# Designs tried in a protein design run: designed miniproteins, single chains. Part 2

Each design is a single chain, and the fold is of that chain. pLDDT is the mean over its residues in the fold that is shown.

## One batch from the design tools (miniprotein)

Design m35
Fold by ESMFold2-Fast:
Structure m35 (fold): chain A 91 residues (1-91)
Amino acid sequence: SPETERIREEILKVLDEIREVSKEILEIAVEKGEISEEEAKEALEIFEKNIEEMRQYILDESLSKEELEEILKGLEELLKKLKEKLEELKK
């Protein structure tokens, strides 16, 4: 439906923002010596695979509006926490 397509578009947008924020967090953690460059690369590869799997799941036409709204809410809460962590790391 047009409503579920709108929610899917918002979910995909939030997933892209989560990817970018997570990448920046890993880059800063390497610069601060909290993790190695290799550990950050491995974490990013696993994370990008999980994002792609979630993207494919969201494109499943069997998902209800209510299920998509719950997924969107959870991802928005995750993005908020990641942005807070990024701001703490920049201090």
Scores: mean pLDDT 86

Design m36
Fold by ESMFold2-Fast:
Structure m36 (fold): chain A 61 residues (1-61)
Amino acid sequence: GVATAAALAQRHGGLSEAQVAELVRLAREGIDEARLRELGRASGLSVAQLRDMVELLREEA
């Protein structure tokens, strides 16, 4: 759920609530590489880390 997503985002890079919402959207709608790269630039996380978080969120959804 969203609460678990928020906890993961805080643990993995201190993502803002808006950035967490974007990860949840990607988990629900499908991975967009351009969006992952944009989120990586904004958060300082690698695309690989963001992809792993999206996959984990999909398993919890």
Scores: mean pLDDT 71

Design m37
Fold by ESMFold2-Fast:
Structure m37 (fold): chain A 64 residues (1-64)
Amino acid sequence: MKTLLDFLEWLQKNKSLDEVVEIGKEILDALRKAGRVATATTPLEEILSLPDLSDRVKKALEEF
């Protein structure tokens, strides 16, 4: 099962540090607003189900 940590590690290898921080903060904020606590083991399916993710986050998730 793919996790939030797996996605963040992929971002670190494939994106700039600034993009990793911005995408990570957006995902954490979206999870918090959905009433979820983000952890390293948070399933990627929970992230994909979040409403109102920006095009940059959606593109990164599609590339992963």
Scores: mean pLDDT 80

Design m38
Fold by ESMFold2-Fast:
Structure m38 (fold): chain A 62 residues (1-62)
Amino acid sequence: SSMDKIAELDKRLEEMRRSVKFHKEYLSKTLSPEDFEWFSKQLDKVLARYEARLNEEKAKIA
């Protein structure tokens, strides 16, 4: 159903959010503060683009 497809997209977004959070935690322990800030911002941009893409796909289903 359309609701099942939307639930799958929401699950993928949550998995990406957890992955980004996990990577930031790991990078915070391995990088300098300056390098961490740069990479953290890049991860935020990747997440924002992924979220926008999934929201576009959800709009096509609804």
Scores: mean pLDDT 87

Design m39
Fold by ESMFold2-Fast:
Formats: structure tokens, sequence, C-alpha cells
Structure m39 (fold): chain A 71 residues (1-71)
């Protein structure tokens, strides 16, 4: 679902920026999720940048956004 991946990517990007990641890394995370549906690849980058606990929190918020946007 394109709308779901777009919503998830936007939330992941926003939360990555709030966690202190650069705009370049946040945009890469957004593109992996929103344009390719690669949540796993984005999750690996997230964990490497902010650690497992924060990466999991952001992934869970992105998953909620996907569910809410997907009817």
Amino acid sequence: NKEGFEAAGKVAREKALEAGLSEEVAEKIYELIAKTGDGGGAGVIMIQEVGEEKGKEISEEAARAYKEASK
C-alpha cells in the first residue's frame, strides 16, 4: 500500500530527525520505506545510528502510521 509506506516513511524521518540524525540519513530512511517498502533495510540503518531501543521505538511508530494510513 503506497499510502501506508508513505505515512510510515514520513513518521520514521520525523522521529529520526528528533533523535538527532542528519537530514541526509533521515531522507535515506524515508526513501527506503516510502519508495521501496524496505522497512528492514531502514530499520538496520536506524539501529546503527540511534541504537536498538530507540530504533525499535521509531520502527513501532512507523508501523502504527502504516496501519492507520492502510484501510
Scores: mean pLDDT 80

Design m40
Fold by ESMFold2-Fast:
Structure m40 (fold): chain A 79 residues (1-79)
Amino acid sequence: SQAEIEELRKQAEEALRQAIEYGAQSGLYRMMSSSLELEKPGSKESQEYLALADQYDELARQYLKQAEELRARAAELEA
């Protein structure tokens, strides 16, 4: 139904927004890690921010996949 298609599209948009937000935060943490490495190479803080960047990047990829799957389901219902 049209209502089901609209709901899937809305869920996909919300998942995409989460992906963008986590991706942006990942980039910020990666930048912080790089900055700390320049001041004190091999610092524990630099390594911790790099680990956070990797975690947030993984979350971004998961939400992006979820958005793609929801959009595909909406497209199938239109066919």
Scores: mean pLDDT 89

Design m41
Fold by ESMFold2-Fast:
Structure m41 (fold): chain A 63 residues (1-63)
Amino acid sequence: MSEAEILRRLRELGRVDVAEAYLEDSIEAGVLHIKGAVFKDEELLEEARRLEEAARERALAAL
């Protein structure tokens, strides 16, 4: 299931709070990933991956 589909389903369920939290975490993970890729920082890439995975799991649990 795509991020866009998860966000759409959460909004349809009235779980705007969870949808907003997932979007915020996804933006943060994206910023960390870009920084890690540009600076070749494996710790930032790993942190980005963990944040995205945790955010996705929380969002899916709310569906």
Scores: mean pLDDT 84

Design m42
Fold by ESMFold2-Fast:
Structure m42 (fold): chain A 100 residues (1-100)
Amino acid sequence: MLPDLSKLSPEQLETLALFLKIVFASEAHLLARTNPNATPEQLAEIDALLQQLLAETDLAQQRAIAQQILDRLRAIGVPEADVEELESLFEYWLELEERA
């Protein structure tokens, strides 16, 4: 069950969103780096997108960059179950930022 987001302060929502964003970036990086089919070029592209995502503050741009990362992970053969977990994490942090 998701926590009642209406009871969280804007500062608590922003803090939780930041933690989830960092978790997403860390997990995406690990999944890419541990995938035996990933080329150095593909890893560099994913790392560049992750750096861009961590610096981005606009919600629409964060959504676009996160989606590009997920598409790149699918392209290198990361299992769909792992990609779906990251997508859930990404949607959750964006909802928190939208509510803050």
Scores: mean pLDDT 82

Design m43
Fold by ESMFold2-Fast:
Structure m43 (fold): chain A 100 residues (1-100)
Amino acid sequence: SMAEELRRLQERLGVLGVLSEKLGKKEAAEAAKLVLYYLRKEVAGVKLDEKERKELEEAKKIVEEMEKEIREMPEEELRELLRELGLDEESIERVLEVIR
C-alpha cells in the first residue's frame, strides 16, 4: 500500500541519516533529515514553496549518492561498519533489509 511504501521510505531515510552521521558525512546526514522533514510536511498536506522544492531536490541528489555508495559497498564491509557502530546481529539484518 502507499502507506507502507511511505513508512519504508521514512525508515530508509532515518537509517541513512544515522549512518551518514556516524561515517562523518555531515552533508549527507543533513540532506537525509531535510528530505524526511519535507516528506512529512507534504504528507501533512502542506504545499512546499519554490525555495523549499529546490532545497528538497538538491537534498534528494545527495541522499541518492549516499544510497548508491552504501549499495555498492561490499556486504561484509557494511556489516563490519555496523558492528563497529555497536549494532547487534539482529539490528544489522534489519538495517540491511531497509537500505538494500
Scores: mean pLDDT 81

Design m44
Fold by ESMFold2-Fast:
Structure m44 (fold): chain A 60 residues (1-60)
Amino acid sequence: SIEEQKAALLEEIRAADPSDLAQVQAINMKVNEVAHQAPTSEDAQAIYQTVAAEYRRRKA
């Protein structure tokens, strides 16, 4: 499901080194794939916002 894919992405973000641009780019590609599976643009935006919040949490 999309929720399972989103949970897996969040775990990858938590495990990744945010200063490693290659890891960040690979994760962003996966985020785009999950967002493209969202049934509405609002659902896709929610996925992007959740990912952005997780990155902000890691930088804080």
Scores: mean pLDDT 76

Design m45
Fold by ESMFold2-Fast:
Structure m45 (fold): chain A 77 residues (1-77)
Amino acid sequence: MSPETVSRMTGHSISTIGGEVETRLYVERGDMEKARKSYEDAKKSAEEAIKLSKVDKDSDKISKGLEEVVKEAEEYV
C-alpha cells in the first residue's frame, strides 16, 4: 500500500510509513540485514509516536494505526 494511502487511513506519521516501505524494498532485493535494520528503526519510531499520542492526545485510532504498521514491517523480515 502507498505511504500516502496508509497515512490517510491511519492518521499517523509518513516517516514511520517510509521506514516500512524501505524495509519491503530491502526484502525484495534480498538484503535481509538492511531490511532488519529498517524494520527496527520503524518499530522504534512507531513506539515513540504511540507514547506521544497517549500523552498529548488520547487517541486509540492513532495508537492502533501505528501498531498495524509495526506488524506489517515485521512480516518482511
Scores: mean pLDDT 57

Design m46
Fold by ESMFold2-Fast:
Structure m46 (fold): chain A 70 residues (1-70)
Amino acid sequence: LSEEQIRRIAEEVGRRVGEEAGLSPEQTRLVIENATAVALLEKGRNPTLTEEQVRRVAEEAARATVREIA
């Protein structure tokens, strides 16, 4: 997976999770940013990371961010 693909996956997941939680567009951006940062960090630790694993990592990070701001 490229960094661009990881960013796209994390953005998709973060936006969905933020919107499902009823967050504002501004708060949803924070969720996306944190999900992206965590997913890229995990890719750096595990270069063989699959798309499914990236989605799971992004979702966990997004949900954690929602719990902090909601």
Scores: mean pLDDT 82

Design m47
Fold by ESMFold2-Fast:
Structure m47 (fold): chain A 78 residues (1-78)
Amino acid sequence: MEKLKEELRKKAEETFEEDKKLVKPEEIDSLIAQAKASSHPLAPYAVRYLTALKNKDDEEALKVLYELAEEVFKKSLE
């Protein structure tokens, strides 16, 4: 169990570092609007994550990714 949690955390950190390099500030508002319009169950996490990236709130962005990873893991067990 611990090894899987560490691997999910590492993937979240890698995703965050890649997103910081790839997501343009001009595109963030459009992505937030698209996520808000989405009926996808994970759309609320996308809105929180993109908003944190826009505000350069690294702590909140990583927190959202960790919560998302845990939610995805829980759903995979159902």
Scores: mean pLDDT 75

Design m48
Fold by ESMFold2-Fast:
Structure m48 (fold): chain A 78 residues (1-78)
Amino acid sequence: RPSEEAVENLLAALSQMSAQEQVLFFSWEARRAEGVDPALAATARAIAELARQLLAGKISREEFLAGVRELLLAYSAS
């Protein structure tokens, strides 16, 4: 499972992606993880939903990054 350092490195990389790219990436990751790691699939689906809200202007970039960090750390702790 990813460490806190790996989570922060991933968040830094994701901050360079557009909201549309993040929706596509995490939707794909959710499908890839389905049947292999259900917790990762659920986490990726939740992040894709946050990315859709960011794309729609319903949440800020700061709210998006905070939500993604919480989801990734929860996955790492499980």
Scores: mean pLDDT 78

Design m49
Fold by ESMFold2-Fast:
Structure m49 (fold): chain A 76 residues (1-76)
Amino acid sequence: MEEITKFAQDLSDRLQRLLDAGVKAHEDQLRQYATTFQNLVASSDQITEQSHQGFRDSQRTQDARQLADQGEEELK
């Protein structure tokens, strides 16, 4: 009976040590992943902003073309 209790306690202590070591390893990995994800999100936001800016520039060009076409029609 006492042998089993001691074995269970030793096993519990070993599992606790493995959990602590695993948590530290995961903390370092999560920190690396967080940095990588932040960089990916920033890159994605930049692409989205470039797309919005390109769309605005395209609208300005289209509006200028429509005004030019209307001007030519009025001059005829």
Scores: mean pLDDT 69

Design m50
Fold by ESMFold2-Fast:
Structure m50 (fold): chain A 57 residues (1-57)
Amino acid sequence: DEDLEEIDRFLREGKLTEETAERIRRALSGEEDSPEEGVALVHFAVLKVVERKERER
């Protein structure tokens, strides 16, 4: 899955911690419904946006 590959890449680049990566994976699976997972998804989305913006500079 593209999202899982991106999480692994960000983890390798040191842009995510293991804890945050696990929260994002759980949020994407939809198995847990917690505010922490919502925050993790927002953090993941921000990282994607920042990476795209860095490519423009």
Scores: mean pLDDT 72

Design m51
Fold by ESMFold2-Fast:
Structure m51 (fold): chain A 79 residues (1-79)
Amino acid sequence: SIEEAAEAARKAGGEQAADAVRYTGLMGDDPSVAAASIAEASANAGGDPRHAKEAVLYAQKGDPVKAAEHAGRAFASAG
């Protein structure tokens, strides 16, 4: 669910990472796509691209929670 993905992002990257995943997930109705999008945006902002790569990999596997965890790590590494 979007909320489970947001919670995973919060644990890895804090409240702003959780809000980014939740907001994007609600607009697109897909938590895996939301997590991958936030991870890619974070890498483009100077975050570790390895975390973004892992987020995309888990999103492709249909695991939004693991994707969001790595998105949160990418987000944290950007700022």
Scores: mean pLDDT 82

Design m52
Fold by ESMFold2-Fast:
Structure m52 (fold): chain A 77 residues (1-77)
Amino acid sequence: DVVSYLEKAKEAAEAGDVETALKYLSEAVRGSQSLPEEVREQVEEYVDKAAAALLRGDFEAAVEYLEKAIEIAKEAE
C-alpha cells in the first residue's frame, strides 16, 4: 500500500534515518504505478521533493512533503 510506505518513510525521516526513508520512498513509488496517472504524478512530485530534502539533511521539509504525498495518496484510496 502506497500510504503505508509513505507513513514508514515519514517515521524514518522523523528519526533522521535517511537510508530507511529512501528505501520506503522507493517502495511507495513502485506501488504508485497502480494509482491514476494524475494522482501518481502528484505523489511522485512530493516524493522527489522529500528525497531531495532528506539528501540535504532538511528533515522538517522532508516530513512536510511526505505529509502532502500521504494526503494525496489517501484521496485515491
Scores: mean pLDDT 85

Design m53
Fold by ESMFold2-Fast:
Structure m53 (fold): chain A 69 residues (1-69)
Amino acid sequence: DKVLLPKSLFPLADKDYYLTKEQFLEAVKRGKADEEILPELDLIARGYLTLAVKDLKDPEALLKKYEEP
């Protein structure tokens, strides 16, 4: 399953990003997104996702909202 992260979660982003559920949860757990978790994303996308997960208050609620079945 994939999670859609809308561009509104990323300052200066011009597109939405897709992650697997496992990649999203691992990024939240580490407080960052890096090459080990998201090798298929470019450096800009990883940077933005790192900022988004660092400020996340309720990762389970966000996952449920944006999770694609």
Scores: mean pLDDT 59

Design m54
Fold by ESMFold2-Fast:
Structure m54 (fold): chain A 94 residues (1-94)
Amino acid sequence: MVLEIIITSDGSVKVVDKTTGEVVEFSSSTTEEAVAELAVNALKAGYDEVILIGKSLKSGEEFKERLSKEASEEEVEEAVKKLVEKIKEAEKAA
């Protein structure tokens, strides 16, 4: 099973289960910590992969980080942080 977590530069977060096609949206209260917790919990729940997708609305750039079920909680937190930093840099460059 594969889960996609899409973080957009406007602060919205969209979660897509690629196996079922189910879409779950959460917004406004989403922090890097909340996204990391969601990814960790998905991997613990039996997802083989979590794909983190970052989108910059100003530059049109898209960033991807792939997390396997073997990823540690620390690796997940670092991946989310790096993705958010890339989005912020793309927004500043545009």
Scores: mean pLDDT 78

Design m55
Fold by ESMFold2-Fast:
Structure m55 (fold): chain A 80 residues (1-80)
Amino acid sequence: MEELLEQLEKSIEAGYKYLKDVIEKNDQETAEKALETFKANADILLRRLEAAGYPDELIEKVREMVEKAINELKELIKKK
């Protein structure tokens, strides 16, 4: 459980950092497409955790991390 949460946090942070770099180096259209892909992958991950019967507390923590990352990335695109 603890190892899984740490791996998920690390993966989300790595994805955020990668996308931030993509947004800063590319045009708005490319940045928006990259964010949409990230959102789709995050939704798939959350659905899989829910389907696998992981505790609501774990799922909510992952959802909060994902939503925070998406909101920060969306604001970066908006300010571009």
Scores: mean pLDDT 80

Design m56
Fold by ESMFold2-Fast:
Structure m56 (fold): chain A 68 residues (1-68)
Amino acid sequence: MSIEELQERVVELTKKLYEKYEGDPAMEEALEKANEVLEKAQDASEEEQKEALEEVLRILEEFEESKK
């Protein structure tokens, strides 16, 4: 999966979570963790940025799964 495809998936999932769980503290925690991962990779290599996006996607997917 390309960086662009990962970014699109993260954006789409984030929008869905905001629409469905707006104001949920657990969602805010998941988004905070995702943001920290992205900030840490901001000045990193392209490969590290890709790994960060994959980690963010995992964090958001795990949150969604926890609500099922």
Scores: mean pLDDT 79

Design m57
Fold by ESMFold2-Fast:
Structure m57 (fold): chain A 94 residues (1-94)
Amino acid sequence: MRERLEALAKGAALARESARAEGADPALIQELDTLLGELSRLLNDPNATREELKAALERLRAVVERLRAQSTDPALRALLDHLLAEIERLLAEL
């Protein structure tokens, strides 16, 4: 689980930079930055609950779906599709 969450966070950070370069909504980029910080905190918190992690992943899914809807770059869209599939798999295991 942890390695997959760390890989997801790295992928989401890459998608953030690509989306920023495309001129995506600054508010959406800020929300993604906040969620990446929350996910990092949860991964390093021994008291983090499954419910907190699930809530963070559900919020991340919503932000990634909105970025996907705004993106016209095929490489970024493919990365966002991959991230969505991984988020769904992780949510199913929680």
Scores: mean pLDDT 83

Design m58
Fold by ESMFold2-Fast:
Structure m58 (fold): chain A 84 residues (1-84)
Amino acid sequence: MELLEKAYEFILEQIDKFAKEYKVPKEEVEKIKEEIKKKYEELKNDPSLSEYEKVGLLTRLAQELLAKLLGKDLTLPPMPPEPP
C-alpha cells in the first residue's frame, strides 16, 4: 500500500489551493514543494518507520512550511471550504 504517496499527492494539491487563495509567489510555492518532495523521498527509503509515521512526519513538515510561508508566527492552517 502506497499511503505515503497518496498523502504526498494530497499535500501538493492543498498547497496549490492555498497558494491560489492567498496569491502566494510562485518561487515560495516551489520552495515548499521541493522541501516536501525531498522529505517524501527520504521517508520512502526509510525502512524503520511505519507508513502511518511517514505520513505524520510528511504532514508535519508541510504544516510547518505553510506556517512559515504565511508569516512564521504560528498562523492557523488553511481551512477547507464548507460543503454546499
Scores: mean pLDDT 72

Design m59
Fold by ESMFold2-Fast:
Structure m59 (fold): chain A 111 residues (1-111)
Amino acid sequence: LREEAEKAQQEGDKYASKGDFEGAIEKYREAAKLYEQAGDTVGAARAYANLGRVYDAMGDLEGAAASYEKAIALRPDYTLAWRNLSKVYEKMGKEEEAEEALKKAAEADRK
């Protein structure tokens, strides 16, 4: 499972680097599921954060927010995911949620 998750993650990275966002989404979703099945919460959080980045690049702000929220649920101290979620909320016009996410990023960074 974990080896399969790592392969899916790497394939997602390759698709994303080529601008094939649909391919990247498919592979990052597969990686997240496989990491979760393996109990690898760190790997799953990273896969969800990468999924969020691809959705944001596509302009799917709801998909981006949902993906970063899953990453944070698995890893609450994921500073980068909190920062990226804040930016997504800003793009969505959710100023209060963006400010809360930024505060959580600062708290996560200080541990």
Scores: mean pLDDT 86

Design m60
Fold by ESMFold2-Fast:
Structure m60 (fold): chain A 87 residues (1-87)
Amino acid sequence: SEEELERRIEESNAALTAVLSQMSDEVRRAFFVWEAREIAREFPEYAAEYAALIEQARTASPEEVTALTVELNRKAARLRAEREREE
């Protein structure tokens, strides 16, 4: 259900935010870039959008990188749910 999906995303993002807060700025940025590349491989139709986000992350503050990572996780979870529904 939409409610269950949103709850899982919120729980995942809360855990992710806690982990990211313990990372150095450089490690947090590297983690975001790695995640964005993995999602681009999983969903090639959005590869250009994720490449733009990777470029944005190069000059982003640590707080901005955390926000980008949280948003990326939300988008990826929704794309995976849509794919599951289509199969």
Scores: mean pLDDT 83

Design m61
Fold by ESMFold2-Fast:
Structure m61 (fold): chain A 106 residues (1-106)
Amino acid sequence: MKEKALKIYQKISEIAREFVEKVRELHPEEAERVRALVNDAMTRLQIELNIAIANNYSLEEIKEMVKRILDDLLARARAAGLSPEVIRLLEDFKEKVIKEVEEISK
């Protein structure tokens, strides 16, 4: 479980970095706000993954946790008034993350 949780964190970190870089290229005016929101979500993910490891969470419970963190990130982005294009990129980011978590969980 711990090894798969570490792989999940590493993969999400890679996808998050790529997403933030893409926002910098397409919408540099929104990039720092997006980076801050993503960093907050990654901090929560790290804390919740440590709790999951300590309490022997299943991979399904970890997947549900990741979905909740990403749903909160998307809700905060919408509330912050980020452009529709950035929201679309964030929705694509969420889908890519969930797909990768499912692959690691196999």
Scores: mean pLDDT 85

Design m62
Fold by ESMFold2-Fast:
Structure m62 (fold): chain A 55 residues (1-55)
Amino acid sequence: MDPMLVQLRELMLQSTDLASVEQFYNAIAPDLSPELREQFEKEFAAVKAEMEARA
């Protein structure tokens, strides 16, 4: 996985709630290349699923 995506995933996992994760995703996604944006969307979906499992 791209090192940038690893860092972004770690930042999302440190968020306290799903709304914060969604806000972070929306802030970063427009600045990524289309290919990185697709991978970031997958990481976001994985983080969202993990947070929902913890709720």
Scores: mean pLDDT 76

Design m63
Fold by ESMFold2-Fast:
Structure m63 (fold): chain A 94 residues (1-94)
Amino acid sequence: MRYVLRGSGAAQIQAMEILAAYLEAQGAKVERVEELPDGTRVITLASEQAIPIRPFTLEATAESGEVVKITVRIRQEDGALAAEFREEEVVVLP
């Protein structure tokens, strides 16, 4: 099974790391983590078993130092799971 993460920037990298850690915590064996020439990141699992992923929110720090809240939703597309990022809120740290 493949987990496809689309987008760019520091928040996307952090979301990829969190997703990989989540999948390993669910007992999945991460076989590969790849970055394609278009900036798309792909996590390939050795397991064929579907792992249920619930939407989750993460906080990532932008280059400006602002904290951005991002909701990650996983959907199945052509036999792969794609992560969708939605920016919920920008928070300036005091």
Scores: mean pLDDT 55

Design m64
Fold by ESMFold2-Fast:
Structure m64 (fold): chain A 81 residues (1-81)
Amino acid sequence: MEEEIQEGMALIAGAVGKVTSPYPELSELYGEIMRAWAENPEDPRLKRLLREADEINDIEDREEALRRTEELRERWEREFP
């Protein structure tokens, strides 16, 4: 209950932050994943992808963040074609 609320709020706050992220490639991908999550909020794969996008946004190295974003996009397209 309280833990679920905290996790849900973290995901929503992360989504808003990613849409205004300094990495536009990441914010675009996060928007796509968030739309899919709204359609199927019980899918643990979607929650995992959202958490990974949140981790990428915390990376200071732009090249590393972009590389991780490309890897996340590849997994997104593979799991949700």
Scores: mean pLDDT 69

Design m65
Fold by ESMFold2-Fast:
Structure m65 (fold): chain A 77 residues (1-77)
Amino acid sequence: RLRELLERIAEIARRLLGLAEDSPEAKRLEREGLELLEELRRLLGGERLEAVQERTRDRVIETLEDFEALLEEIAAW
């Protein structure tokens, strides 16, 4: 499940990089990515989540910059 979730998140990130920031498709993918990130946070609980939150300044992901920073952190695991 965790691997599948990370794979889906990475695919959304790749698609977002190819789209205009203000496109309707980018907005939909961003929303879907944020939902998947919230699910990931629930699954990770404990030390791993704390490490991710510390590096992302313990905030809810609300922007593409936060989303990208979180993915980069997860990729470093």
Scores: mean pLDDT 60

Design m66
Fold by ESMFold2-Fast:
Structure m66 (fold): chain A 73 residues (1-73)
Amino acid sequence: GAEKALATVDPEEEARRALELAEEAVRIVEEGGSVSRAAALAVAGRLLAAMSGDEETLKRVDELVERVDKLIE
């Protein structure tokens, strides 16, 4: 395993950050803000959710990302 992953990865904290990024992406789109910024945050949230290993968090982040996509269309 990677030395830094062993020393710095907290799966619960990664899961929280993933949700925060995905929720921020939804808020940006709902407020009529930057679609590019919202997309970047959604991608980052998805990546962190996958890295957390928490299936429930990944599922919730996926639902928020789908909401972003629907709001953009």
Scores: mean pLDDT 76

Design m67
Fold by ESMFold2-Fast:
Structure m67 (fold): chain A 61 residues (1-61)
Amino acid sequence: SDTVRRAALLLVGAERPLSSREVAEALGISQSTATRALNTLVAAGAAERLPDGTYRASEAA
C-alpha cells in the first residue's frame, strides 16, 4: 500500500530508529495505521523491530 511504501522510505532516510508514534507524526497518520505499516515491513523483511519497540530499515542483504 502507499502507506507501507511511505513508511519504508521514512525508515531508510532516518539516521536513527523510529517509534510507531514518530512514524505516525511524520506521515500524518494514526499510530495504529503506522504500527500496521511497520508490522507489514517487518513481515516482508524490509524493517526490523528493536527490543525498545523502535523500528529501523533492514540492512541490504
Scores: mean pLDDT 82

Design m68
Fold by ESMFold2-Fast:
Structure m68 (fold): chain A 76 residues (1-76)
Amino acid sequence: TTETVTIEYEIEADTAEEFTAKLEEVQKELGEKMKELAAKYSSLSGKITGTAEGVTDEGPVGPSRLVLKVEVVATT
């Protein structure tokens, strides 16, 4: 038996600090959901993809937006 769960998060921030804080929140929520799935299924595989706007290695160049798509395949 297999189950595929897709979760999408959207983060918008005006600063790198705000962006990082929101990303940490998303990672915490994902960790809790992954724990729930691990309790129900014997095998888990996950993939995280994202697109970002207005963020550079030196920081944001104005309002920044990130869309994260998390796909988890759970099997028994």
Scores: mean pLDDT 68

Design m69
Fold by ESMFold2-Fast:
Structure m69 (fold): chain A 86 residues (1-86)
Amino acid sequence: SDEILARADELVEQADKILAEAKATTDPDLVKKYLEEVRELGRQLMELLRQLPEDASQEDIARLIGYILRVIGIEEDIRLILRKLE
């Protein structure tokens, strides 16, 4: 539904902002917090995928999967930032 995709857009925008904040800090404890927050956003996106109606278009499914992959990539980027600070 349009509401599910709008919520997914918001979650991905939040993940992008968290990545920018992670890149701007040298505090490993703050980066750990950002990693946890992005993991939670990924979990919420997976829940939105489960909530899609059976008649959801292939385009809408593909968009949501793309967002999930985007957030997984952001999680990996933050994990790499954390490794450089430890």
Scores: mean pLDDT 88

Design m70
Fold by ESMFold2-Fast:
Structure m70 (fold): chain A 110 residues (1-110)
Amino acid sequence: MALKVGDHGPNAVFAAGETPEEARERLERLVSQLPNVESYEVEVHEIEASDGRRLSVAVGRLKFKDGDVPQSVEEGAKLIAEGKSLAPDKKSRDAVNQSVAETLRLISEL
């Protein structure tokens, strides 16, 4: 089964590790540094390369306090089209976007 990062929604954060426990710990540490997070749900996926090498990826779906809606329809449409975070603050948007980029890089290195 191919992991589709975009299928987890615009407010998903990702962390990769060699074990499910490491991936989950990294994700929880990342979420703890973000402002305005009301709740989050965590799923862990194991990705296997054709040569048998494995990578664990933790996915956190974030719910923000009063702020996961873009301030304008045009901004929201642009962010959705670019596959970017709808998080209410720059720190959370940067963290989401960086987590996606790093996880895709690690998957491509398998």
Scores: mean pLDDT 67

